# Designs tried in a protein design run: designed miniproteins, single chains, continued (3). Part 71

Each design is a single chain, and the fold is of that chain. pLDDT is the mean over its residues in the fold that is shown.

## One batch from the design tools (miniprotein)

Design m10450
Fold by ESMFold2-Fast:
Structure m10450 (fold): chain A 83 residues (1-83)
Amino acid sequence: MLEELAKKGDVRAYAGVGAAEATLGYFDKAEEALEKALEAGDYFGASIAASGLSVGYYQRGDHDKANYYSQKSLEYLKKDLEK
């Protein structure tokens, strides 16, 4: 159990860091974290990163990108639930 949790720790950590970076305005780093989660097949992590990007862009007044990433977050969450 602990070994299984550790194996997924890095990908989930990247998604969480990406969400935090997006809310701080580091969008390029957050988009990189989203792409890494998608490449790893971690749709839950991708959903978290996309959600962070949506919030970050909304705070910066970029409502078009905020809406885009909000929709992507929901799409990724649906893919995770369709396992």
Scores: mean pLDDT 72

Design m10451
Fold by ESMFold2-Fast:
Order: C-alpha cells, then structure tokens, then sequence
Structure m10451 (fold): chain A 93 residues (1-93)
C-alpha cells in the first residue's frame, strides 16, 4: 500500500534525522517522539502527501525539537508534530 510505504518512509527518515541532529536525547525520548509523530501522521493519511512533503514535515519537526530541546514535554512534542503537519498541508493549498 502507498500509505503503508509512506508511513514506513516517515518513520525511517524521522528516526535517522533524530539520531543525526539530536544524538544527546535519550532513547526513551526519541521513541516517544516517534510514537507521537506517527500517531499524528495517521490523521493525514487521506491527504495526498508526496515523499517531498514527508521529508519537509520531518525537517520541521526536528528543527522545532532542536529549538525546544531543554523543555520537551509530551504536550510540546504533540504540538510540534501537529503544527509541522498543518504547515506543510496548508502550503499545498
């Protein structure tokens, strides 16, 4: 399924980018970020997301996490994920 492949790609790119850009974060926190971001991704499965859109969303998530790395709560991670998806989707229309 194209949607399953896109979700797998999102998980892979986000995981790789977190390890490259935020290696100081605990494994537990990285897993929480992945879990929350994947849950948010599922809300947008009916959107016509390209691979380029997915990569842009990942870059925005990681950038915003870096800006807030000392204050990463579950609520803030959820907000970052949501706003990053909304920004990329809004830009397409």
Amino acid sequence: SKKEELKAHFKKVLSEKLNLELPELSQELKELILKISLKEFEKYLDEDLSLEDVEEIVELIVKRLKENKENLTEELIEKIAKESFEEVIKKKE
Scores: mean pLDDT 84

Design m10452
Fold by ESMFold2-Fast:
Structure m10452 (fold): chain A 87 residues (1-87)
Amino acid sequence: MEEEELKKQLEEALKQYHAYLDSLKSKLTQEAVDYYKKAAEYEAKAQLVKKEPDADKIIEELTKKALEYVEKAREIEEEARQKELEA
């Protein structure tokens, strides 16, 4: 019961976060938005498998992928900011 509720809450949170990121497309590049969305998806997956006793490696890999996508989004966002400052 609690696991199904957690999945539903994470799906709703992802929907809201995706809508929020889409609203920022005027301030962020499409690529940065896409990478933030991918990072959030991997982070949600890590939360869902957290309670499995053999999930440590899976959680570590999912968390690593989420962090990599966040870093890519930040790099693209920084490039967009630099371009805006030059204009």
Scores: mean pLDDT 70

Design m10453
Fold by ESMFold2-Fast:
Parts: sequence; C-alpha cells; structure tokens
Structure m10453 (fold): chain A 65 residues (1-65)
Amino acid sequence: SVIREMALSLKPGETAIYTDEEKRTSYGVHRHPDGTYSWAETTYDEDGKVLSSRSGQMTEEELLA
C-alpha cells in the first residue's frame, strides 16, 4: 500500500504527499506526535476533476500489523 509505505518513512510531526500521475491519485499522510497517523487519498479524472476522496486514521500498531 502506498499509504503504508509513506507512513513508515515519517518521523513524528511530519507530512508526506505523493502524486501518482499514471493513476491520477494524490496521497497524503501525517504522523502525529501521539503515535497516530492521518491519511487521505484523492483520485482525479483526465481534466483534474475530483472523482473520489477518502481519508482515515490508524495507530502505529495497526500500521505494523
């Protein structure tokens, strides 16, 4: 998972954003100092219009499972 790989590279308080141009999808992950992560995924059409957007949270323990 792109989200999982991004999250594993983050230090507390850091944010990573990655755009997969081939899939037209942007991924964002933020690592909170409390050991939780916030993530978001947005997919676009060929004209840059939003097709779908979703987000969630996970703990470091859930990430490593």
Scores: mean pLDDT 82

Design m10454
Fold by ESMFold2-Fast:
Structure m10454 (fold): chain A 69 residues (1-69)
Amino acid sequence: KKEELLEKIRELLESNPELSEEQKERTLAEAEKADVEELEKYLKAGEEIQKLKELAEKFGEEILEKLSE
């Protein structure tokens, strides 16, 4: 289970073009130290962030402008 969660986190990090290689390595190293419950919370938060980015693209500048302030 933990190995599967780490794999999903790695895939999320690899798919994020905004993260530097150093940031990806640091995040993965921290994830490897976390327990299963903590990893599940991280993965859920990551999926939620991806959903917010998709919504921002669909709704455009209006939502991004409000969130920035």
Scores: mean pLDDT 67

Design m10455
Fold by ESMFold2-Fast:
Structure m10455 (fold): chain A 84 residues (1-84)
Amino acid sequence: MKVLVIEAGEADSETALEAIKKMKEAAEEGMKIKVKGSERSVASFKKFAEDEGIKDAEFEVLSKEKVEEVNKEGPVKFEIKEGE
């Protein structure tokens, strides 16, 4: 089973919209979704998942240190994993 992992720091509106589109596409494909990020980003993605009826989504709040690392590489990262 494929899993979409999203790591989100402090994303701007455009980057957040891209992440939301990927999350919706993954849910439509029957993928499990894992969202990791700042407390604020996780809260926003969790609300989106609830609004779209996405049931197979897990959320993890990252430490300030890890959020800073994500922000340095780009405010959102996406990974697709097999068998998780």
Scores: mean pLDDT 74

Design m10456
Fold by ESMFold2-Fast:
Structure m10456 (fold): chain A 96 residues (1-96)
Amino acid sequence: EEEERFKAYLDLLKSLANIAKQRGDEELAKKIEEDIQNVKTLEEARKVASKYLKEVYGLPELKETDTPEQIANKFTAGVLLKIGDEIDAEIAERRK
């Protein structure tokens, strides 16, 4: 359902904003929250979510055919794993 996909895109964006706040990136969190307020269509939500996945996390863009479950999995299997790798690298650098 298009409504379920739209909700999944917004939930993904909210999750990205939340993790940005948790990591102290208040500017990124604010930009994501402002974009959430401005998206009104399924295509706009997909493009905005894809922008952040690509530009911030270096992940592939969301496909129009992605299910709500696949969209949610972009956060868990993509973003959280990427952040985990970054945290591990930061810990290694600090333990010099």
Scores: mean pLDDT 75

Design m10457
Fold by ESMFold2-Fast:
Structure m10457 (fold): chain A 89 residues (1-89)
Amino acid sequence: MEAEIQRKIEEEARAVAELAAADPEALRRQLEEALARESELSPEIVEFARRLLEIIRNSRSPEELRRRVEALAREYAEALYKKRLEKAK
């Protein structure tokens, strides 16, 4: 089960990285809009969005952007799945 969850996390992280690399400016705008309403978001989502924005602003190539976004998305997804597993057990 954990291996299947890990595979899903890897696939989701890769999908987010590809989306970010395809149009970083559009993703940046969406994140800035979401953060304008941060009072409606959980602290974990706000932190994720801020870190993602920093990666988009500071990455110098599409390859660097993909790598950094994939790593961040994977970290975030793993944290969410761990929290869900603890709550279920």
Scores: mean pLDDT 74

Design m10458
Fold by ESMFold2-Fast:
Structure m10458 (fold): chain A 98 residues (1-98)
Amino acid sequence: MEEEIEKLWKEVAELSNRLGTALRQLGLEDHPLVREIGRLLRKARQAYENGDFKTAAEYYRKAAEKVRELAQTLPPEVGEIARRLADAYEKLADLLEK
């Protein structure tokens, strides 16, 4: 169980870095949807640090939805990274709700 969470955290970190770099290169770092995703991820982290894993899971799911919405506006290669990141957030949320 801990190994699954560690693997997902590593996958999230890698995909987040790749997506962040691509968004910066596209000049989209200040896009309203990107800002909203950042806000949701901050709320998820705050809930996680407070031991509120159910609330953290809810915010990760909301972030995943917004990341998928963002993916539709991106070039196909970058959109694939965004979709993989959204899938990772949903898997993380599922593990946190146990």
Scores: mean pLDDT 85

Design m10459
Fold by ESMFold2-Fast:
Structure m10459 (fold): chain A 109 residues (1-109)
Amino acid sequence: SMKKIKEAAEEAVRILEKTARSLEKAAEEAKKKDEEAGKAFETGAETARKAAELLRKDPSSFDKVIDTLSEGIEKVEEIAKKSKGRDRTLATASMGVALIAVSASKSAS
């Protein structure tokens, strides 16, 4: 159903945008103590924003969005390895939750 696909995409976009906003906020706070942790959060936020835009433009583009999030998680992990702070894994964890939510939305559509 086209309606079901659209509703699933709208929910996934909402989750991705909320994830991006949370990561943007975390980046500003993390930069005060750990510049590399801040960069990890910023990269995560940019990836979530890009994923949301892809899905808005094409509600059926779940596979491309999943690939974008997976590649973004790998990039964030590499940046986070340079951080020795407790928060270094939080960016990847937040993006992982978004990836699960997007994958579930695809399965429902």
Scores: mean pLDDT 80

Design m10460
Fold by ESMFold2-Fast:
Structure m10460 (fold): chain A 103 residues (1-103)
Amino acid sequence: MEIVLTVSGGGTYTEGSSATLTSTFTGDASEVAGVRWERQPLGSSEKLLLDVVLMKPGQTTATLTLSNLKVSDTGVYYARVFLKSDPRKVFWGPGTLVTVVAA
């Protein structure tokens, strides 16, 4: 079964505010082991690991809460789903841009 990923919560935020990114997936949720959150800073080819959310049975969303945002938190955020049956088989959601601006 194909797993489709979406990420919401991108956009422009003011420094010092909070943002919540939500990854939603459809498909066989029983096979999903977890979601990895990664940030690619602007101008970098590297993705930095931010968090790993282990999924509970029946869970179809994983969230990443960013608090006390800094301009340096600006970048493209990615969610990766990994499966119980094959942890090498990773599904990538589309990147979402988070831009943090000074007030």
Scores: mean pLDDT 78

Design m10461
Fold by ESMFold2-Fast:
Structure m10461 (fold): chain A 89 residues (1-89)
Amino acid sequence: SPEEELKQLMKEIRDTINFMLGFAPGIVQNPELMKELIERLQELIKRVKELVEKHPELRSPEVEQLIEEAQQTIELLEQLKAVYEQQLA
């Protein structure tokens, strides 16, 4: 069902955010892993947005907040990478 698909996508987003935040220092030192995780998170966000567009009844503040948290996680990792690269210069 669309509700079960949304629940699974939201779980995958939360799990990805938790992994990215938990291992952030190691991730920013590995450009390939960082790229894969950012692309995965962006794809999950896209799938949630497409699902909610097809099923407007699935829209909720919780979904919007999770998308915002995912975007903030990407921004945080990019900021940490910039700081790491500056320390190597």
Scores: mean pLDDT 88

Design m10462
Fold by ESMFold2-Fast:
Structure m10462 (fold): chain A 71 residues (1-71)
Amino acid sequence: MEKEVEIVKNALKQFEEATKDMTPEERLRAARILGETLREYGIKLTPEVEKVIDESSLTPEEKAALREGLG
């Protein structure tokens, strides 16, 4: 579980930096793609991963798109 949490935390930090100048629509698409990428790496939407996402600075819509990509 600790490795998955760390991967998600690092991915969210990179997402915030990479999407800084993107439109809201582009950020939503990027969040969904990030979720799909994490899923390909075997990351599952566990309570611990969900908490990391909820504690992030992403918008509610971006968090929803990320969760959709994961699950």
Scores: mean pLDDT 82

Design m10463
Fold by ESMFold2-Fast:
Formats: C-alpha cells, structure tokens, sequence
Structure m10463 (fold): chain A 71 residues (1-71)
C-alpha cells in the first residue's frame, strides 16, 4: 500500500540520516541532516534541516525548500 511504501522509505531515510549524523559526531566532522516523518496520508516529508558542527552542536537551517546553498 502507499502508506507501507511511504513508511519504508521514511524509515530507511531516517535511519540513513541517523547513522550519518552519528558518524559525523564520532569523527568530529561538520555535516548536515534532515528530520523526516511519515504523515497520516502516507507522505514522506523532510520537516527540518540541521547542521552539526565539529563539536557535535546542532544548528537549525530551516525547511528543506527554503534553505540557501550551505556553502
């Protein structure tokens, strides 16, 4: 079903982001990630963008569609 497919994609995306951010924190490197959700309508959305600095501190970048180039 559409909800099951959306949940699978959202779960995979969230897990990939979580692992990537964990590696960046562990290595002390700067990185970016997104927070994702699966809505009741079965949509997968990136709801927030964050950047992790070398100290592991999170900085909000805003919504995905509103973020300027991070360079």
Amino acid sequence: SNLEESEKLGRAAAEAIRKGMEILRKEGRDGTGGLVEVTEAGEVRVVAMVRYDAAGEAHALGSPGAVAPIE
Scores: mean pLDDT 57

Design m10464
Fold by ESMFold2-Fast:
Structure m10464 (fold): chain A 103 residues (1-103)
Amino acid sequence: SHLAEGIRNAVEGAQYGNGKEVPLTDEEIEFFSEELHKLNLAGKTTDDLAELYLSRYGVVLSQSNLERIKEQYIARYGQEALDELLEKEREDDEAIARAFLGE
């Protein structure tokens, strides 16, 4: 649980709900890339990862950290796994847009 201790220390350094950009360690990036894989297997997207991160740790997941998580995800699970995730995200965005404009 060395990784969990690192995450807790990062959260303790930031205020809840207005979290400063906190650079994640390589171990934290690897952890969140695995969480993203679990979310993808559950039919969820990077938006769900960002909401999970904020809800659980009280810190906003920065675009810089998200990009590093995506790069690690590709390194571990392959480009095809990320492409599948992004395609689901695109389809969800289209469904939301159609529902919003549907009247």
Scores: mean pLDDT 69

Design m10465
Fold by ESMFold2-Fast:
Structure m10465 (fold): chain A 62 residues (1-62)
Amino acid sequence: MKKKIEEIKKEVEEAIKTEGFEAGYKLLREKMAEFAEENKDKPELVEEANEELEKFLRELKE
């Protein structure tokens, strides 16, 4: 999980840097949806990942 989440964070940061916050937010939503599909059998893992990525987004807005 942690490696995948860190990869998502890096991609979102790069998207924000090149295309702006809205593009990064859109990419994050897409990556979160992909993660949920990949981990359909582990809903608790998906929930934890979503919470961590939401915290990451809040930090980026500062």
Scores: mean pLDDT 77

Design m10466
Fold by ESMFold2-Fast:
Structure m10466 (fold): chain A 101 residues (1-101)
Amino acid sequence: AAYEAVRRYLLDGEPLDEAAVEAIVEAARRHAEEVNAAMDPSVNLSAEELAERAREAAERVREQGERAFFERADRERDRDPELLVAAQVYVVAASLAAREA
């Protein structure tokens, strides 16, 4: 259900609903856990930090629309580099969530 919501958003242009946001957040968390398990012990991704960044980005996309969010991240990249990082985490997490549908 939640991954289907992400697929509807990406393929059919439907708005991000709460289920799609949760699927994106879960995909970010799972990705961090998989990287941590496969990488050298000196490399540690915070699953919690990636999940929080994915949630922030997904909520902004839900409020502003994807185009407006990415245009803002690009426009403010020198003033707000955290926004650009959130946009990058969102792209990866949304793609991973859509692949699970």
Scores: mean pLDDT 69

Design m10467
Fold by ESMFold2-Fast:
Structure m10467 (fold): chain A 80 residues (1-80)
Amino acid sequence: SATDEVRRRVAEVDRLLAQTIEDLQAGRATPAQVEARHDEMLGLLDAAIAVETDPARRAQLRTRRDTVGVFRQSALDHLA
């Protein structure tokens, strides 16, 4: 179902975010890896937004999209 597809994509975003945080804390993350994971997270969220029909859930997905953008900037600033 579309709901299951949205749940799987959001779970994958949460996994990528957690992995990126772990790699940053361990000193393993590079700017290129942060950018690549951010691009993957955006693709997953955009695909979830495209199939989500509930306006409130779409708004939550857009908020998640903005949040991963803020995280990307913070991560890149940390690595500078």
Scores: mean pLDDT 89

Design m10468
Fold by ESMFold2-Fast:
Structure m10468 (fold): chain A 82 residues (1-82)
Amino acid sequence: SALDEKLAQIRESLLEMLRELAEDLLARGASREQVREVLDNAIRWLANELRKAGVPEEKVEEFVRELREGAERIVEELVARA
């Protein structure tokens, strides 16, 4: 659907943005745990915004799960390269 295509594009863009945020935080001396907390708070806020925008709950839950999985991969990759 058009919504699914838009959500996929938004998710890809957000994962890139979360990677840049994680890289910046780690470069500034943040711990792995601090980075995870910041990313989780951002994802939690975004979930609430999607709900307010009228996105169906099942789509919000799937989108958030995929973002959380992507964010965890990003943190693990960046920490492993440090």
Scores: mean pLDDT 86

Design m10469
Fold by ESMFold2-Fast:
Structure m10469 (fold): chain A 118 residues (1-118)
Amino acid sequence: IEDYRKWLEEQLEKAKTLSQLERLRLAAVALGEMAGRLLEAVSRGEPEEKIREMMELDIEFLREFLSLIEDPEARALLEETIRELERRLKEKDFLGAAELLQRTAGELLALARRREAA
């Protein structure tokens, strides 16, 4: 968990050095990795308290990352994702949380591609 917290902090520091478009791409990659780690923890039968702690770190990361994003569409997507993750955490829907993170990652990547092409 501590290595995971440190990795999330490193992603936030990296984001601060990047352009807005590069931040969208980094967010997509980071959320995909977060989804994979959460799915792996659930699949390994990690204790519920550890999975909850990982999700709390994910929500904190997304709130911090939101402060670094200016694109209105990306901000709306991240705000929705945070709200849905909080709901899934409360409902103990850990697999649904991983699926949500992966879906949001794909949507952020698609948005980044649209912004780059414009």
Scores: mean pLDDT 87

Design m10470
Fold by ESMFold2-Fast:
Structure m10470 (fold): chain A 96 residues (1-96)
Amino acid sequence: SMDEVFREIEEDFIELTEEALRRMREAVERGDLRRFASLSMIALFGAESLRRAGRLEEAARVYRELSELYERAYELTGDPHLREQSEELRRKAEEL
């Protein structure tokens, strides 16, 4: 079924989430914001997959780490859009 295929994709993103977060930390400190943006999509989908699986503490942790990484990207660039993303991610973590 389509639900089974979607669950398999979600599990793949969960497995990749920790590696994506590590690589995002490396990318932001090197100023590689293109890589940071690409990796953030993996980590965001991983966090959402954890939330849907009822793994709420893990989902909240990933949203908090993403929020901190976006705040760091804001500090390096001055881009207010990155700060808005950081604040949204913090709210998502708090609502779990």
Scores: mean pLDDT 86

Design m10471
Fold by ESMFold2-Fast:
Structure m10471 (fold): chain A 98 residues (1-98)
Amino acid sequence: SENEELAEKVKTEEERDEILLRKTAEEAAELLGEDLEEVLRRAEEIARKEGYRAAYRELRARVLAHLLGISLAEARRILDESLAGTGDRSAAAAERLA
């Protein structure tokens, strides 16, 4: 039963990540004017190879690049700089409150 409970929890977490990835891809496809199946396919490939966080970051970078009219490389740099500036303070606060 303990192994079954662990399997159910892992499955629930995977289902949640799949739902969040699909919703993020739907929002990105709508904002970008791109085909949902193509956007989702690329995001799922990234999630499979590099994890769900990498897939979310790529979708956000593509949306940011489109909204600002900049290159994908520039959008990724801006996101990385924003996370570096706030990440240490937020992570330290979260660890101390947990």
Scores: mean pLDDT 71

Design m10472
Fold by ESMFold2-Fast:
Structure m10472 (fold): chain A 102 residues (1-102)
Amino acid sequence: MEIDLEAVARALVEYARSRGIFSVRDFLTATPEELGVTSSPEDLVNGLDPSSPVRQFLDSLGLSPVNRRAVRAILAGRPHLVGIDMDKLIEIQQIVIDLLST
C-alpha cells in the first residue's frame, strides 16, 4: 500500500494541534519532548511503545497502517525508514504549512 502524502500531512497537523502547536514556526522548531516523542526512534516508527502519546493519538485516526507508520517515522526524525525521500518530505511539509496557515 502506497503512502498517502496528504493523509500523512493532515495527521501531522491534527497531532501538532493536539500538542498545542498551531503555527508553522512552532511546528518546525518543536522538540521531541514538545511532540510527546518519549520512546526511541525505532520503537516509535514500529509502534512498539503503547503508552506513547503519538501512538495513542494516531490509533484514534482513520489512517491505514502504512500512513500511521509514515507519521510516526516523520515525528521520530526518521522518514527514510519508511521510504520518504527529501522530495516527498518537502511535499508533506508544504501541505502542513498550507493547513497551518488556514
Scores: mean pLDDT 75

Design m10473
Fold by ESMFold2-Fast:
Structure m10473 (fold): chain A 80 residues (1-80)
Amino acid sequence: SLVEEIKKELEKRIEEIEKAVENGDEKRFIELLREFAELRVELYNKAKKELSPEEVEEVEKILEEADKRAGELWEEYLKK
């Protein structure tokens, strides 16, 4: 389903951001955060066009979880 595809894509992007933080790759980290912000908007807009209201609510929860994790990774980066 599109909901599962959105979840997997966001999880994959978060894993890539985590690896960049772990490796100390600042350029890659900043690039991935920018791409994540753009992807987040695109996926939400796609969900609103293609999914039922109930599925959009599921996507909103997935986006909230991903946003929270991205924020935690940003805080970890600042502690370097």
Scores: mean pLDDT 84

Design m10474
Fold by ESMFold2-Fast:
Structure m10474 (fold): chain A 75 residues (1-75)
Amino acid sequence: SEHAEKAAEALKAGDGKTAAEHLKKAAPNSSDRKIDNGIAAGAAGDVELGAKLLTEAGLSEEDARRVAEAAAEAG
């Protein structure tokens, strides 16, 4: 997903707000809470939990893992 790729780029740049906006566009029916919790888990180093929460928010497993890993790299 283009939006998931842009979210990962924003996370690596330290721009969590831009990342959240792109993730909301990638999964428009998701709750903001699940997206925020997924990013926070990734940033804390829990990539597996971050990916799981982002997948539950509506991202593909591949996109969710990519975003969670980007959050961990930024933290």
Scores: mean pLDDT 80

Design m10475
Fold by ESMFold2-Fast:
Structure m10475 (fold): chain A 117 residues (1-117)
Amino acid sequence: MAAEEARRRMERLFEELEEHMELSPENKEKLRTFIEFVAELAEHIGRVPTDNDLGTLETALLQAINGKPPVGDPAIVAWVEGLEREKLEEAYAALVTFTLLTAVHRALLERERRKLE
């Protein structure tokens, strides 16, 4: 069950983010939205999305939002092309929020690592 595995992995990452940083209610809502989009994508492509799959998704969503034909993995492109405009914007905002929060989390871990050196 690729969708359930993807949801579980994202939920664990969300808990890890919340452990190391305070998340606003808005950011928590966007992360929950991202978990659902990742689960839907996993069901569509038949696997848990990789980091490379998420990068392809970000590019394809941005292309679709700007009225350009998405390019990349055909299964990811087909899923993006099936989304309504409102869902494209929600998915992109959720993905960007996840990416930024994950980058901040990595920076905080690196900062704490340097203090221990």
Scores: mean pLDDT 80

Design m10476
Fold by ESMFold2-Fast:
Structure m10476 (fold): chain A 85 residues (1-85)
Amino acid sequence: SRDDVLEIVDSTVEQIQRLLQQVKDGGDEGRALGLSLGYLLSTLSTLQVHDPELAKKAREILNKSPPTVEGLLEAAREIRELLRS
């Protein structure tokens, strides 16, 4: 359902927020970036199965995002807002 997809996106936002906090605490930024991208790509694959039109918009958001953990977090939040509208 749409609510189940929203829960997956919410989880993705929470995971990337934790990775951003780890970077701020002196963690490996490159590793955090790779993991954040992995979470987003997994979320996009789930969206593609459930709503291909929404998945296309979400991919456009990701493609315009800065290649940083902060940029990927904002992309994840924007994708979440698409599901709420």
Scores: mean pLDDT 86

Design m10477
Fold by ESMFold2-Fast:
Structure m10477 (fold): chain A 79 residues (1-79)
Amino acid sequence: KVEEILKLIEEEGKRANNDKEKLLEAWEKLEKKGINAEDLLRVQEYVNGEKPVLSVEEAKKKEKELKEALKKKKEEEEA
């Protein structure tokens, strides 16, 4: 879904803090999750200011939820 991909890109982008290496890693992770090039283009237009991005508070909340989901996944892999 476009909104789900948008949230993932926004959170990975914030986590990367505009660092090129981290941004590339974020894009690679999203590709592995099964996003396609057309989904990327649509979300890219959305993120680049065609539409309003998430508020700072919403972005922080989504980042927290994403980090918890990744932590849980890693914990399950270790278990």
Scores: mean pLDDT 56

Design m10478
Fold by ESMFold2-Fast:
Structure m10478 (fold): chain A 77 residues (1-77)
Amino acid sequence: MDVEKEIADTEAGLRAEIERVRALAADPNASPQEIASEVTAAGILEAGIVSLGGEPTDEQREAFREAVAAADAKLAA
């Protein structure tokens, strides 16, 4: 079914975006705007999974919370 494929693709996208946010938050050369943009993209993907009837894994939720916290700390610096 198309919906299950969309959920799987969106979950893969969320995983990739969370890793990208974490990498940017740890990168001293990353811009605040780039970090904020990727955090927004990850949030949209997470909402997309829920909207399609899927559920993010505990690992994805934990990684997303950690990535957002790291991004927020870097944006505040």
Scores: mean pLDDT 78

Design m10479
Fold by ESMFold2-Fast:
Structure m10479 (fold): chain A 114 residues (1-114)
Amino acid sequence: MDELIDQIVDAMRAGDLDRLRALVAEIASRISDLEQRKQVVAEVLQRLFETDAEVDVDRLVLVYAAYKGGVISEEDFLLRLAEVLGTSVGRILAVMSREHLLQALDLLLSLIAD
């Protein structure tokens, strides 16, 4: 599992959405339990953004759903994402571009959201 998590982190950093999609499908095939999938998502985000904060994945899903539903702006989403990750918007955008971040999060969160 640790090797798959590291491969997901690498794919997200590289902007390799095809590889990320394949790795997400592999995790979905290996893990049917929602709580275990949430742990994978939390570990990916902790490693990707180099944070020691406990990632509230349930809160992240709700905030992302609000953004996709047009309830909050992209700027508000990034601020709340930074809060969930225990970091800053500047540090997040130093890891990956805004467009790439949103596409990668959509694929990653598909493990735990409809």
Scores: mean pLDDT 85

Design m10480
Fold by ESMFold2-Fast:
Order: sequence, then C-alpha cells, then structure tokens
Structure m10480 (fold): chain A 55 residues (1-55)
Amino acid sequence: AKAIKTAILSQTAIALIKAGVPLSTLINVINAASASGTISAAEASALINQINALA
C-alpha cells in the first residue's frame, strides 16, 4: 500500500508541475499533509526527494 501511495503522489506531483504549480507550493502542500497526518513525515521526505530529483 505505501509503495502505491508514493507512486500516486509522485504522479500527482508530475501533473501539478505540468500544470505550472511551483515546486515550493508542492513542497508546502506535502509538509501540510504530513502535519495533518494524511501522510507520514518519512513519506513526505521521500516525496520531496523525488520532486527535487525530477527538477
């Protein structure tokens, strides 16, 4: 489940980048999701690393 969740979030991040959403906005949303408990801090860190690798 966690691998699928990470893949879905990565695909969503790519779609948002293609839509012109700034990377800083995506990072802020991911951090907010971690703070609210929607995703774990470890998963937020992994997503931020993947987004930075794509940029």
Scores: mean pLDDT 71

Design m10481
Fold by ESMFold2-Fast:
Structure m10481 (fold): chain A 62 residues (1-62)
Amino acid sequence: PLSPITPEVVRLILRSVLPDEEPSEELLRQVADRLNERIAELTKLSLEEFMEEVRRIYLELK
């Protein structure tokens, strides 16, 4: 398969869209896991739409 979305990738995206947030490693892993469950749908999104989806999932889980 294409490389999975890692917690490190999630951290980089969140630093761009929510720079004042400091997510825990556990929360980054939870967001990455949720994104990977929907990976096929996410590949249809633009980069901007994908970053917004990461932001929304993070805010739901914290």
Scores: mean pLDDT 79

Design m10482
Fold by ESMFold2-Fast:
Structure m10482 (fold): chain A 87 residues (1-87)
Amino acid sequence: SEKEKLKEQMKKQIQQALELARQAVEAAKQSADEAQQLWQQMSQQMGKAQDLANQAGEDEKKRFQKAAEELGKLLKEAVEIIAEKAA
């Protein structure tokens, strides 16, 4: 069904976004600029995932929200790493 196709595409976008976010955390240990670039790419993938979730329905919107919460934790980790290096 179209809903199943949207759900599958959303999952792929979220998986790519989480991978980019984890790479941004690792990059933060070496370069704030590289971490910011990876985070920007992640934001683009999450934008696509949000559009797909909005088309797929409420259950998929809730899954997107959970992924966004996980990304928030990774963002906090990356920011803390950058802040420690700036001190």
Scores: mean pLDDT 83

